# Designs tried in a protein design run: designed miniproteins, single chains, continued (4). Part 59

Each design is a single chain, and the fold is of that chain. pLDDT is the mean over its residues in the fold that is shown.

## One batch from the design tools (miniprotein)

Design m14042
Fold by ESMFold2-Fast:
Structure m14042 (fold): chain A 81 residues (1-81)
Amino acid sequence: MTLEELRKELEKVVDKKGAEELTEKARKLSQEAIGAIADGARLLAEGKTVEEAKKAISLYSEEVAKKAKEMLDELEKIKKE
């Protein structure tokens, strides 16, 4: 699914402005997830253990999950019946 496809799906349940704002938040959340994976790979390349890399990724995963929940709460608040 592309960000443009996501925006079109969101426009079915929220207004255009809400769809654009949520799409931008989804884009930022996706960039944070990619960053966490890249950081894990970098730690492994630097000779850190798999356990140390997993710990770093777990901290990012918890933050990403929290932000995803906040986006769903926001969607529910702006959703039309």
Scores: mean pLDDT 69

Design m14043
Fold by ESMFold2-Fast:
Structure m14043 (fold): chain A 100 residues (1-100)
Amino acid sequence: LSEIKKELSKFHLDFLKELEEAATKGKKALLEAVEKNLAKYKKLVPDKELVEQLEREVKQVIEEAEREGKSPEEIANLVYDVVNESLGKLIEKLEKEAEE
């Protein structure tokens, strides 16, 4: 678990940094950064259902934010919040499974 937590923490920090940088370059760069980081997430997380759920939630948040006319920076913040919540749930699940 400590090794997975370290990898997830690094992923989380790298994802935040890439989202902030991409948001300054516009919507296309932001969407490309999201797609790239979701691909990295798939490699770190063995639970396919959890990965697919995160992908759906991120896609929905982006589509809703675009419909509302939100800026790339606002979209990046919303995506970050979804990812942060999902990572928290994943860590909790992994800790519970380690006790089984």
Scores: mean pLDDT 77

Design m14044
Fold by ESMFold2-Fast:
Structure m14044 (fold): chain A 80 residues (1-80)
Amino acid sequence: SKILEAMEEAIQLMKELKMPEEVINLAEDTLEKLKKIKDEEKALEIFKGLVEYLKKQAKKYMPEKYEELEERLDELLERV
């Protein structure tokens, strides 16, 4: 699934940027939930919600890299 691939890339990006462990753990938990969802529309809604959450966390913890992170997350959204 393109959504699962994009989600895995988003988690890797969070790890590369050294985001708080709580943020990474929530993203990994969301990936496990997405693997169980067969409804692509529902999966996309969950992924979009997580991307918005990750953007808010990045703005809070990594304001210097926020613009780069936002662009990369938006590119992932365009691929699904």
Scores: mean pLDDT 83

Design m14045
Fold by ESMFold2-Fast:
Structure m14045 (fold): chain A 81 residues (1-81)
Amino acid sequence: MLRITRLTVSSTTDGGTSTVTVETSEPLARVDVYVNGVLAATSTDATVDVSGLKGTSEVTAVATGPDGSTDSATTTLVAKP
């Protein structure tokens, strides 16, 4: 059963690109990244870039495993002006 063990979001400036990295207990099938509840990016890799982040944003990663199990983790990113 897939578990997210770590969610990392790189620092960025207003309107810049942040790299979201998901560490999981099992290999990933898919990652869906939500910014303030809106789907921003989907990837089959554990690392995905998200652009256009402004101010304070809630970043949620939903990881899907090869068995169809899902796990989610949320963090807050503050983009620098």
Scores: mean pLDDT 80

Design m14046
Fold by ESMFold2-Fast:
Structure m14046 (fold): chain A 88 residues (1-88)
Amino acid sequence: MFSEEEARELARRAAEAAKRAVEGKKQEGPKGAAEYAGGALRAIGELLTLRLGGVPADRVIELARREGEGLGPEARELLVRMAEGAAA
């Protein structure tokens, strides 16, 4: 199982990916769509890594909510949605 520090690092990376996804979406056309999709996939990948490493579903969601507090509403919503998906 990941240490508390390692788990927070992965959640922080997921939050950064969600923020980049939302910023990328502001670009018009296919490039913006690709940046959004890439960021969302990176976010869920980091959160799934926490689950595969033995972190319980509820803790992954808690970590995502905590890291999401520093984000804008759209990025926070995306991060929590990805955490709920990783928890399922």
Scores: mean pLDDT 81

Design m14047
Fold by ESMFold2-Fast:
Structure m14047 (fold): chain A 90 residues (1-90)
Amino acid sequence: VKIVPLDPEEILAEAERIAKGLDPELAEKVLEFGEKLAKNAEDIEKLKEILKEILDWLYELKMKEAEEKGDEALKEHIEAKYKELMALLA
């Protein structure tokens, strides 16, 4: 199986998946970060830095919101995506 970490198309697809689970305002921010990652796709070091910042920001923000709502499904989704994407950067 061919795995292409930090591929522009994969970055955009993952940003869209995360964004669909978020409030529209936050979704727009996630998509903007996704575009920045895709635009810098040829600079692996820059991509890793931007992606880590996005993941940390999303994790903290959305986990707080999920806890306030008592939405366990959203909390699990956020944590799973954070863990999965962080593993790609390791």
Scores: mean pLDDT 71

Design m14048
Fold by ESMFold2-Fast:
Structure m14048 (fold): chain A 79 residues (1-79)
Amino acid sequence: DTETSQNLNTTADTSKKAGLDAYKKALDNGDSKEEALEKMKKASEKAAEETGKKLGLSDEQIKTAARMGINMALKEVAE
């Protein structure tokens, strides 16, 4: 359980960082805020899938981690 919790948190944090990086890059490239937010969500989901699969998480756990990462990224950029 402890390792699963750590892997979920690692995946969520990686998802957040990837999303924020994509968001900043999109804005720097002249994308609208709405376009940047879409790129953020896609990058977060992709990072969660790649990292979660590498760490042995289930599809359901990956989905949870992606949701957590996206929510953390949204707090940084939408509020």
Scores: mean pLDDT 84

Design m14049
Fold by ESMFold2-Fast:
Structure m14049 (fold): chain A 85 residues (1-85)
Amino acid sequence: SPRELLIKRLLELGVSKELAEYFAENLKHLDPQYFFPALEVARLVQDLPKEVRDEAIKLLNEGKPVEAQVYAYKHAKNPKLVPLP
């Protein structure tokens, strides 16, 4: 399933099992437009407070993958930014 694939990819990126399962349970959109932003967001916010992680998930669930990535980048101290359009 797309949720099982998300967990597998997050684990491969070094995200904890607990957080990978949390993202899989709380993400509403798993098509490619949201799937790849969700991977990057999870990687960036994995070591941040729960409130930051939940806000990023909320933005993804509201159909705002660009805003979710920007939010995650702002909270990560030194992210290697992908150029935004």
Scores: mean pLDDT 78

Design m14050
Fold by ESMFold2-Fast:
Structure m14050 (fold): chain A 81 residues (1-81)
Amino acid sequence: MEAIEKLFAVLRQKAEEAGLSQEEIDKKLAQLKKELAKFGGKTAEDIARLLLSRQNNDITAEDLERERRLAELAERLEAEA
C-alpha cells in the first residue's frame, strides 16, 4: 500500500512538472490504479516498487500508459505461471 501511494505521488508531481494538465494526469493515474487493483495486495505493491525504480526520467502521458501496459503483462505472466 505505501509503495503504491508513493508511486502515485511521484508520478503526479513529475507529470505536473512535465506540463501535463491536471485532468490528463488524473485520468492516466486512475487507469494505472485500476490496473494495479487487479493484483493481490503484495503483488500490486511489488509492481508499484518496480515502477518507482523506473522514475529516473521525466514522466509523460505516454510513459504512464506504458507503465499501465507493464502491469497488464505482469498479470498475464502470473496467470501463466
Scores: mean pLDDT 65

Design m14051
Fold by ESMFold2-Fast:
Structure m14051 (fold): chain A 85 residues (1-85)
Amino acid sequence: MVEERLKELEKKIEELYKEDKLKAFIAAAGMVIGVVEVYDPEKGAELRKKMEEFVKKNPELKEWMEEAEKFMEEAKAIMEEMLAA
């Protein structure tokens, strides 16, 4: 189950790379933050805060932030499931 979900995330990132490489990069960054939040909540919170400050300086990136948040939550859920197994 977890392995299948990871393959689905990989496919989604690959499709994004073909469509919009910058959007794929932002999505991948979101996934990393999601994983870090499960493993080290303090470090994850620090990374999320830095990301929010970056968007405050670049408001045009708000839509890309929303996309990254979706990947962040999905990666976090997969990591939590993996740790519970």
Scores: mean pLDDT 75

Design m14052
Fold by ESMFold2-Fast:
Structure m14052 (fold): chain A 67 residues (1-67)
Amino acid sequence: SEEISKKIEELAKKFNLEDKIEQLELALALLAGGVRMSARQLGDMLSISPSTASKIIREAKKLGLLP
């Protein structure tokens, strides 16, 4: 949906991941679908620190992108 895409774009902009928006969208879709992924694994996927990955997961939950 367009609302989900806008929220993902806002999340990407906040964490300087606009160049990796497709990878971010895929990672969030996997997590929302029930795939278990650690902050380190997410960080590796997005080429960011595990600390930043944890913040992204927290913000995605606040935005309703994750349960």
Scores: mean pLDDT 84

Design m14053
Fold by ESMFold2-Fast:
Structure m14053 (fold): chain A 116 residues (1-116)
Amino acid sequence: DEAILEAVGRLAAAIDALLARPTLEKVAAPASLDPAVAAELLAMSAEEIKARLLEINIELGVEVLKLAVDPSPETREEAKERLRRLAQEALDIAGVLAGAEALAAAARELLALLDR
C-alpha cells in the first residue's frame, strides 16, 4: 500500500521536526487521552520524550523495511498492527506537546489508513 508508506514517511518527518527542536513545551493533556498515559507522558522530561520519539522513528523504519523485503500477507498484517501501535503512541505524545499539530495530523492519517 503506497498510501500507507507515504503516511509513514510523513509521520517520520513530523517526528524528525520535533527531534530537531532545542526544547519541547508541554500542554494540558486532551480529555480523550487515557489519564494514566497522560500522567506518564507529563512526568517525562523533554529528553525522555525525544528518546521515545526516536525509538518510534526507528521502529517505523524497521516496519517499512519488512514490507519492502517480505510483502507476504502475514508480514503485512503484523506490520499494520505495529504501525497502528506506533502511530497511536506518536498521537498520544503529540497530545501533551505544544506545536505538535503536524505530528498529530500525520499520526491520525496513518491510523485512518490502517483501519481500512
Scores: mean pLDDT 85

Design m14054
Fold by ESMFold2-Fast:
Structure m14054 (fold): chain A 87 residues (1-87)
Amino acid sequence: MILAVAVSPEGRIGVASTDEELGEKVKEAVSKAGANPELVKKEVEKFAGEAKEIAKEDIDKLPEEVRKLVEEAMKEAGEVAAIFVAE
């Protein structure tokens, strides 16, 4: 199971997951957390366990499946301040 969450500076959130049910639940929870990346990380960790922050410069170094989910989450969020991945 892989979950990616992207947060914009303006509070837009993108979520992508290999588990569609988990992705939907996390998207609902993090949307209620607002624009704060620390609160978003805590909400992700309630559903998916440990979340790791991914630097923008390391996205191209991720495995293809993880990178696709990160890119999908980023497209939904738009401008990105923080990216989190849970496995």
Scores: mean pLDDT 78

Design m14055
Fold by ESMFold2-Fast:
Structure m14055 (fold): chain A 98 residues (1-98)
Amino acid sequence: MVEEVRRELEQVERLLEELEKEIEELEKSKDPEIQKLAEILRERLRRVRELLERVRAAVEANAPDAEIRRLLLELETELGMALMLLSVAKKIEEKLKS
């Protein structure tokens, strides 16, 4: 489990790096709605990073398996929502072409 969790955290970290770059591109948009979506995505990114650190802390503290699984589920849920919102923002940007 611990090794599996570490690999999952490494994958999440890579996804967060990609998400941050995409948010930076959205922030260059002149459209106020896209700018609002970028702000929401930055807040989501911050929450995902906080959850990532809580999972790391739980693993280091040898927390019960159930607690680690709960935190991982929260992390995956928040990351999934952020990725979905990014997809929506990019589709809106494509329609605006600016």
Scores: mean pLDDT 82

Design m14056
Fold by ESMFold2-Fast:
Structure m14056 (fold): chain A 86 residues (1-86)
Amino acid sequence: MLGQIHTLLSNALDALGKGDYKSLRYYLRKATELLGELAGDPELGREAQEEVDKFVDALEKNDGKTAREHLLRYLELVNELLDKAL
């Protein structure tokens, strides 16, 4: 499970560096879904996936301020999921 999440996040970072926002959304959503399952909290996982969608939408609009706000919220939710998974 963790190895799959790591691979998906690595693919997400590569996609971000290339401006491939379709692949970025896919990989981040999938990694977040698996993390929610690992944490035993699929509802919190879905909330984090919503922040992924808002983050990528803002990047596509070249809205760096809004993208940063949603990325920070996403990271807060990921930290909560990791605390539950570990």
Scores: mean pLDDT 86

Design m14057
Fold by ESMFold2-Fast:
Structure m14057 (fold): chain A 86 residues (1-86)
Amino acid sequence: SAEKEVREILERLEKVAERALKILYGKKLSKEELEKLLEELKARMKALTEKLVEELKTLSEEEQQALIDRLRALLAEAEAETKALE
């Protein structure tokens, strides 16, 4: 389903963001500060995911697929950018 695909893409984007934060800030922030930042990111992503999924249901199947394709492209770019930081 479109909902399942959007949730899977957003979960992968969250993991990409978490990895990027650990690479960029792991030596600059304390373990406690980094952990708090990651928890805040997860909470915000969960809230945004629910809103995005709700709005997805207002779109046609063609518009849903177009959005999924754009999100997949953004995920691939974000993964490539994060890998370049390693």
Scores: mean pLDDT 86

Design m14058
Fold by ESMFold2-Fast:
Structure m14058 (fold): chain A 76 residues (1-76)
Amino acid sequence: SMEEEKLRQRIEQLVEDAARRLAALLKANDTAGAIQTSEDFVNEVKALLEELGKTEQISALIDRLNARVAALLREG
């Protein structure tokens, strides 16, 4: 549905935005900022998935975030 497509786009945007922020913070050795960004991402994704009854997907989204951060760190 169009609603599921919008949600997919929102999740992809959240992962990309969080990954870019995390990669920048890690390159700057800002551990506190990286922890805060990770917590904000988990909380936002958890809220969205709870609304949909899809809390089982949170682990997969964390894996996607970690993979994207690793890719961005390799690009530098």
Scores: mean pLDDT 82

Design m14059
Fold by ESMFold2-Fast:
Structure m14059 (fold): chain A 67 residues (1-67)
Amino acid sequence: SKLEAIQKELQKVKDSNGTISIETARKILKSFGFSEEEINKIIDELINEDGTLDAVEVLEKVKKLLK
């Protein structure tokens, strides 16, 4: 499924802290057909103080959007 493919991709690219860069998140979400508006909302809601995103939080948000 699309969700399983996204989960696998996030697991491959996350760092030792479980985070991904904004650029990596944008690239992955665009490749799976998310709009720029949807991607920007995900980033704005989930961005950490250091400018990264938690891979787990991105996956949870994606699960809600794919319903």
Scores: mean pLDDT 82

Design m14060
Fold by ESMFold2-Fast:
Structure m14060 (fold): chain A 92 residues (1-92)
Amino acid sequence: MTPEERLELLKRAIRLELAGTDRAGALRDLARALGIPVGAVRGMSDRQRAQLATGEAIREIGRLLAEKLRERMIEKGASEAGFESVELTLRE
């Protein structure tokens, strides 16, 4: 997986997370992972959020999003096996 492909996948994961019913909770989790204030994260595009997720931030965001995205995908009837593939890609 190239760095560009990883950022695109992370951008999609962030978008899916924020489209959930607990958008406020998702924004707080992203702000914590990025090490910035919640207000700053709210004003960002999915691309800007993904671009800030460099180095160690990618791993931390992947961990937080993996847990929340798994819950959401199960809630919407998605397979757990499909989610595991996304989580593995984000970690690598």
Scores: mean pLDDT 56

Design m14061
Fold by ESMFold2-Fast:
Structure m14061 (fold): chain A 87 residues (1-87)
Amino acid sequence: LAEELKRRAEEQLEEARRWYEEHRDEMSPREQRLAELGIRMLEAVARGDVEKARRVGEELVAAAPEEERELARAQAEAAVRAAEAIA
């Protein structure tokens, strides 16, 4: 159900923003960039903005370490599907 997915995305977004605010001083610039992209992706998902979710997902994959790119790609795909279900 779209409403349930939206609520879950909103909860994840709030948690991600809180975690980032608490830990940003402990993060490398690369980690901060990845966290910011993750937050933007969750914002797009919560709004059902498929185009933004796809675009930010591509940036996330490009910014991810080589060893984590496959995981980042899977997360980006899941985000686009979630945004589509909410839209």
Scores: mean pLDDT 81

Design m14062
Fold by ESMFold2-Fast:
Structure m14062 (fold): chain A 68 residues (1-68)
Amino acid sequence: SAEEEERVRRGANMLLDLLRSNNQTDPARQEELLEGYARMLLKLGVPEELVEQFRAEARRLIAADLAA
């Protein structure tokens, strides 16, 4: 749904903003923070399918940001 897509997009952008604010460029640490965020979403009752979409979108945004 559009609401689910918006939640995924917002979550991914919030993680990207967190990484930028902390000047975190280490790929291993970026992945740890991404997985930490994904685990938080699961604890909040976000469906696993949506969390997987979040992981994919977050990795895409991080890769695009690094390439810029």
Scores: mean pLDDT 82

Design m14063
Fold by ESMFold2-Fast:
Structure m14063 (fold): chain A 68 residues (1-68)
Amino acid sequence: ELERLEEEFRRAKERGDGDGLAAVAQRFADLGEYERALRAAKAAMENGSTNSPLLAGIRIRYIGEKVE
């Protein structure tokens, strides 16, 4: 699953698919892989995704996971 998501991330990034990158970021976050999720969300924003609340939500979950 994680290996497949890393491959999907690479493919979406190669295509410049901001929405695909945002979807990958959400799926990383759902798996608890918050560092990968933040990286993918940042790449999504750079490639035209406008989902700023998604990036904020992933950041909040990442901080909560690390503090606990």
Scores: mean pLDDT 70

Design m14064
Fold by ESMFold2-Fast:
Structure m14064 (fold): chain A 75 residues (1-75)
Amino acid sequence: MIYPIKPLPKLSPEEAKKELERARRRYEEALRRGDLRAAARSLVEMGKALGNLGKTKESLRYISEAIRLVGDDID
């Protein structure tokens, strides 16, 4: 069951773009280190930023991929 997600009307496009850029860099660095936990966290941040930009389908895709990466660490 999915929980309802509401848009953040106060978040500017500039803030969302900065969050997305920061999360992309963290994701790349995490992958270079083999740090799947940090990579998953970065994917969640990317999803949040994309959601704030109105890209709901992309947001959900990144969040789902983050859950999948965490699943690799879980039995």
Scores: mean pLDDT 73

Design m14065
Fold by ESMFold2-Fast:
Structure m14065 (fold): chain A 58 residues (1-58)
Amino acid sequence: STQTTYQQILDIVQRQINNEDFVVDDSTYATLGRITVSVAPNTSYNFQQIIDIIQSRI
């Protein structure tokens, strides 16, 4: 799976939340769920988990 920085993902999501809903299609959700993001070198989250956390805020 592809890894990326947690902050970069959060920035993208936060921008969308401000102007649009944080809504993702099932197919895209499943695909993005394979991407791992890291807060720190030893801490990582699947993109799907991040989306779930954000959605749970509402």
Scores: mean pLDDT 51

Design m14066
Fold by ESMFold2-Fast:
Structure m14066 (fold): chain A 73 residues (1-73)
Amino acid sequence: MTPEQDEEVARAMLAEFEANREALVAAALREGAETVVAGLLALAEKARAQGREATARALEEIARELAALVAEA
């Protein structure tokens, strides 16, 4: 994966999260917010280890936003 492809994947992930934010918050509340957030952070760590920094940052941002939204619910 090139850095340009990594940035494209990251952009798509952030756009998908924004488009489905309410549904993803509801899913996290049902599945357990701590489990979902931990899973996203584990995927971010794996992506960073593979040199996919943009994807890792997108996953970390999604995890942080999801945790904040769940805390407000």
Scores: mean pLDDT 81

Design m14067
Fold by ESMFold2-Fast:
Structure m14067 (fold): chain A 74 residues (1-74)
Amino acid sequence: GASAWARAAAELLALGVPESLIQILRDAGVQAFTERAIRNLAEAWRKGGPAQGALIFSRDPETGALVLSDVLVT
């Protein structure tokens, strides 16, 4: 829900991920993040600017929501 998104967005912002990148993911239809995806997205950003790693998506089997489940940091 919106509260889960807001919490994940706040964590990403606190880790230095820009609001513009978070908005791109929202516009792409991402509805939720795993803690692993949050950490790895922040690490990819910190190391190379925009996240250049592979984004791993899944669907929540109960809700059908699109989830960013992991980020492969290259």
Scores: mean pLDDT 76

Design m14068
Fold by ESMFold2-Fast:
Structure m14068 (fold): chain A 75 residues (1-75)
Amino acid sequence: MVGEIEIKKSLTTEQLQAINDVIEEAAKKYPKDKENLRETYAGIVYAAEHGSKKVKVEAEKEVVEKLKEEAEKAL
């Protein structure tokens, strides 16, 4: 699945760690997507540090949905 996640600069270190945990679990479950998943994480970290940006993610639907959930917990 191809999705787009809107990342807000207000993501905390704790939220970034939760997102990283989703990425690493997904990389173990879907090794073919490992490279794309890690690039997605780097994009999320960059967006959080430099302001609001949209990050495209190419992964299984369940992974895209979990990443959106963790990113949307940012207040």
Scores: mean pLDDT 73

Design m14069
Fold by ESMFold2-Fast:
Structure m14069 (fold): chain A 81 residues (1-81)
Amino acid sequence: SLKEKIEKLKEEYKKLAAETQALYEAGAPAEELIAKVEEIAEILKEYLKLEGELKGKPEEAEKKVKELEEQMRETAEALRA
């Protein structure tokens, strides 16, 4: 079901967020942190697509995915600064 898929994505997000925090606390280089942020963003993109399907608004989901991709680029640039 869509609810089960969404719950699985939420659990994957929590795991990746915890791993990213641990890497940050360990002083991991920016490229490792960027890679984890990119993994988190892929989970969020899938979540947005499923939410769009649930609402019957796939075009709105596509817009949110594009916004997330831009936010990812800005975050990666900030981490390298």
Scores: mean pLDDT 80

Design m14070
Fold by ESMFold2-Fast:
Structure m14070 (fold): chain A 84 residues (1-84)
Amino acid sequence: MELVEETRKLLEKILEKTKEAMEEAKNKKEAELELEIGEGLMRIVLGVYLLIAESEEEKEEIEKLYEEYLKELEEYKEEVLKKL
């Protein structure tokens, strides 16, 4: 399932880079902006790969990956905002 693996790699990279940017944020506004950018990028990945996916099985796996990585990013938000 090539598209599922590509989706996972992109979402993982977006999560990693967004977490890094949020940790480097100087204040709450900057951390919230980095989160919004990361969420937007994940949504774009979801949209693009759902258009490319040829089977319902691939679409379901792509949607699952999106929900998993988005949830992890949202959970991380609470941790970062407590530090700022």
Scores: mean pLDDT 82

Design m14071
Fold by ESMFold2-Fast:
Structure m14071 (fold): chain A 84 residues (1-84)
Amino acid sequence: DLLKRIMADNLIDMGNRYYDQKNYLLSSQHYIMSGDLYRQLQDFGATSDSYYRSSQLYREIGNYDLSQAYEQLSQQYRELDLQS
């Protein structure tokens, strides 16, 4: 679905803008929403990348539990991407 991919790409752009503004919470939330859409598209590489970005941002705001959870999800989707 081309429209769903455009929506996911736009969410990455919004996440990048919030990151530039040092709003790491909104940045992480937008990357997660983008990753969820890429997952629905079975684009596991983009899913992995989006969740990894979220993991790094949760680390920046001191939420180590969510950072670790999204890092593990990123690794799982990276492995799925390599199998595809």
Scores: mean pLDDT 90

Design m14072
Fold by ESMFold2-Fast:
Structure m14072 (fold): chain A 71 residues (1-71)
Amino acid sequence: MLEELKEKYLAQIRELAENGDLEAAKQLLTEGKSDLYALGRKEGLSDREIAALLTQLSTEASAFLKAAEAA
């Protein structure tokens, strides 16, 4: 399920950000967006549904990254 994949990426991004590995966290966010887009298209989701998932991933990941950078 796409939701499960999104949650896996968020958990890994959070772990990297908490460990101070901001470059790896940003790279994983980019990879996660690409994977979710590809899988969403393969599963026949609309562009709007895929955009919503990517927005959720980006918003939550950006919060982790911003918090880590502000430390």
Scores: mean pLDDT 83

Design m14073
Fold by ESMFold2-Fast:
Structure m14073 (fold): chain A 88 residues (1-88)
Amino acid sequence: NVQEALDLLDQLIAFLESLKDILGEKADELIKLAQKAKEAIQNKDYESALKYLDKLIEKAKEIEDEAIRSTVIGAAETVKRLVQEELK
């Protein structure tokens, strides 16, 4: 479900925006990757979307706060699964 993936990415971006004071430049990097994944999905470029989501997951592993890290990774993995369903 493409709409579910887009909605979850919008929620993830909003969550990361709310954490800019805590995560600093790391939040900006994660937001940029989430936005690129969203653009790729909107363009039906699901392969590029998966690439940006993988980069987002790798970058999110650097988050020191376990609750924030698990939330970001979990959201990105769910979006990745939804995008993979479109590729078959």
Scores: mean pLDDT 87

Design m14074
Fold by ESMFold2-Fast:
Structure m14074 (fold): chain A 57 residues (1-57)
Amino acid sequence: ATVTLTLSRENREESIAQISKALGLTKEEAERVVKVIERYMKERGVDSVTVTAGDLS
């Protein structure tokens, strides 16, 4: 199944929890994903990013 999430810089802990649940990742792994997205948002000057993850079987 394809999962689309919108992540915000304001809510890091909830973003980590959503990524962990949606992607079947550990909290530690989800935190790494969120860190990459936060870096991207800072470099691009955006406040949110849409993340799409396809078929996590």
Scores: mean pLDDT 70

Design m14075
Fold by ESMFold2-Fast:
Structure m14075 (fold): chain A 68 residues (1-68)
Amino acid sequence: MEEKEKKLEEFRKRVRERLAAEGITYSDEDIDKAAELVLEIYEKEPGKVSLDVAITEALYRVDLEKEK
């Protein structure tokens, strides 16, 4: 559990860094959602998907849900 939370914290940080670099603003809720999606994508097959690709896919999915 602690290991999973540590990974989520790291992914939240990476998502925030990506958004800041691109000048995009997300709510804390959307950032948490993106981090959870990154964990899901990355943990499905560790070492098969790069972290950058997982972040890109997670942000795309969050943007689709924000339109709803």
Scores: mean pLDDT 76

Design m14076
Fold by ESMFold2-Fast:
Structure m14076 (fold): chain A 112 residues (1-112)
Amino acid sequence: SLIEELEKIFEEIKSMLPSMTPEQKRILLEGLLKAGMVILKGSEDHELMLRAIAFILRVIGLLFDLDQGRLTDADIENEIDYLLELARQADEETIKEVIKILKETLEKLKKS
């Protein structure tokens, strides 16, 4: 049920993505970065930690691509899908914290 709640949040974010401004895309990428850091902090599994680090580095790369005008919606969608897969491997408390961050991100997107 936590994963189903997370999937619903990501579906709403993906539905907004084609109409997002550069400012909204920055808010989204910063939210994804925070969520990745939560998974990293909550993990005791070395493989999950390495995957979370790789995700964090790719999202940082997407922030640079945004500043250079090179970011595509597909780039963001790919990282959303990857974050969902990381969350499936995390514990319940980590998933709850990820959901909280993404709900806060979604609220910021709706206000911008």
Scores: mean pLDDT 91

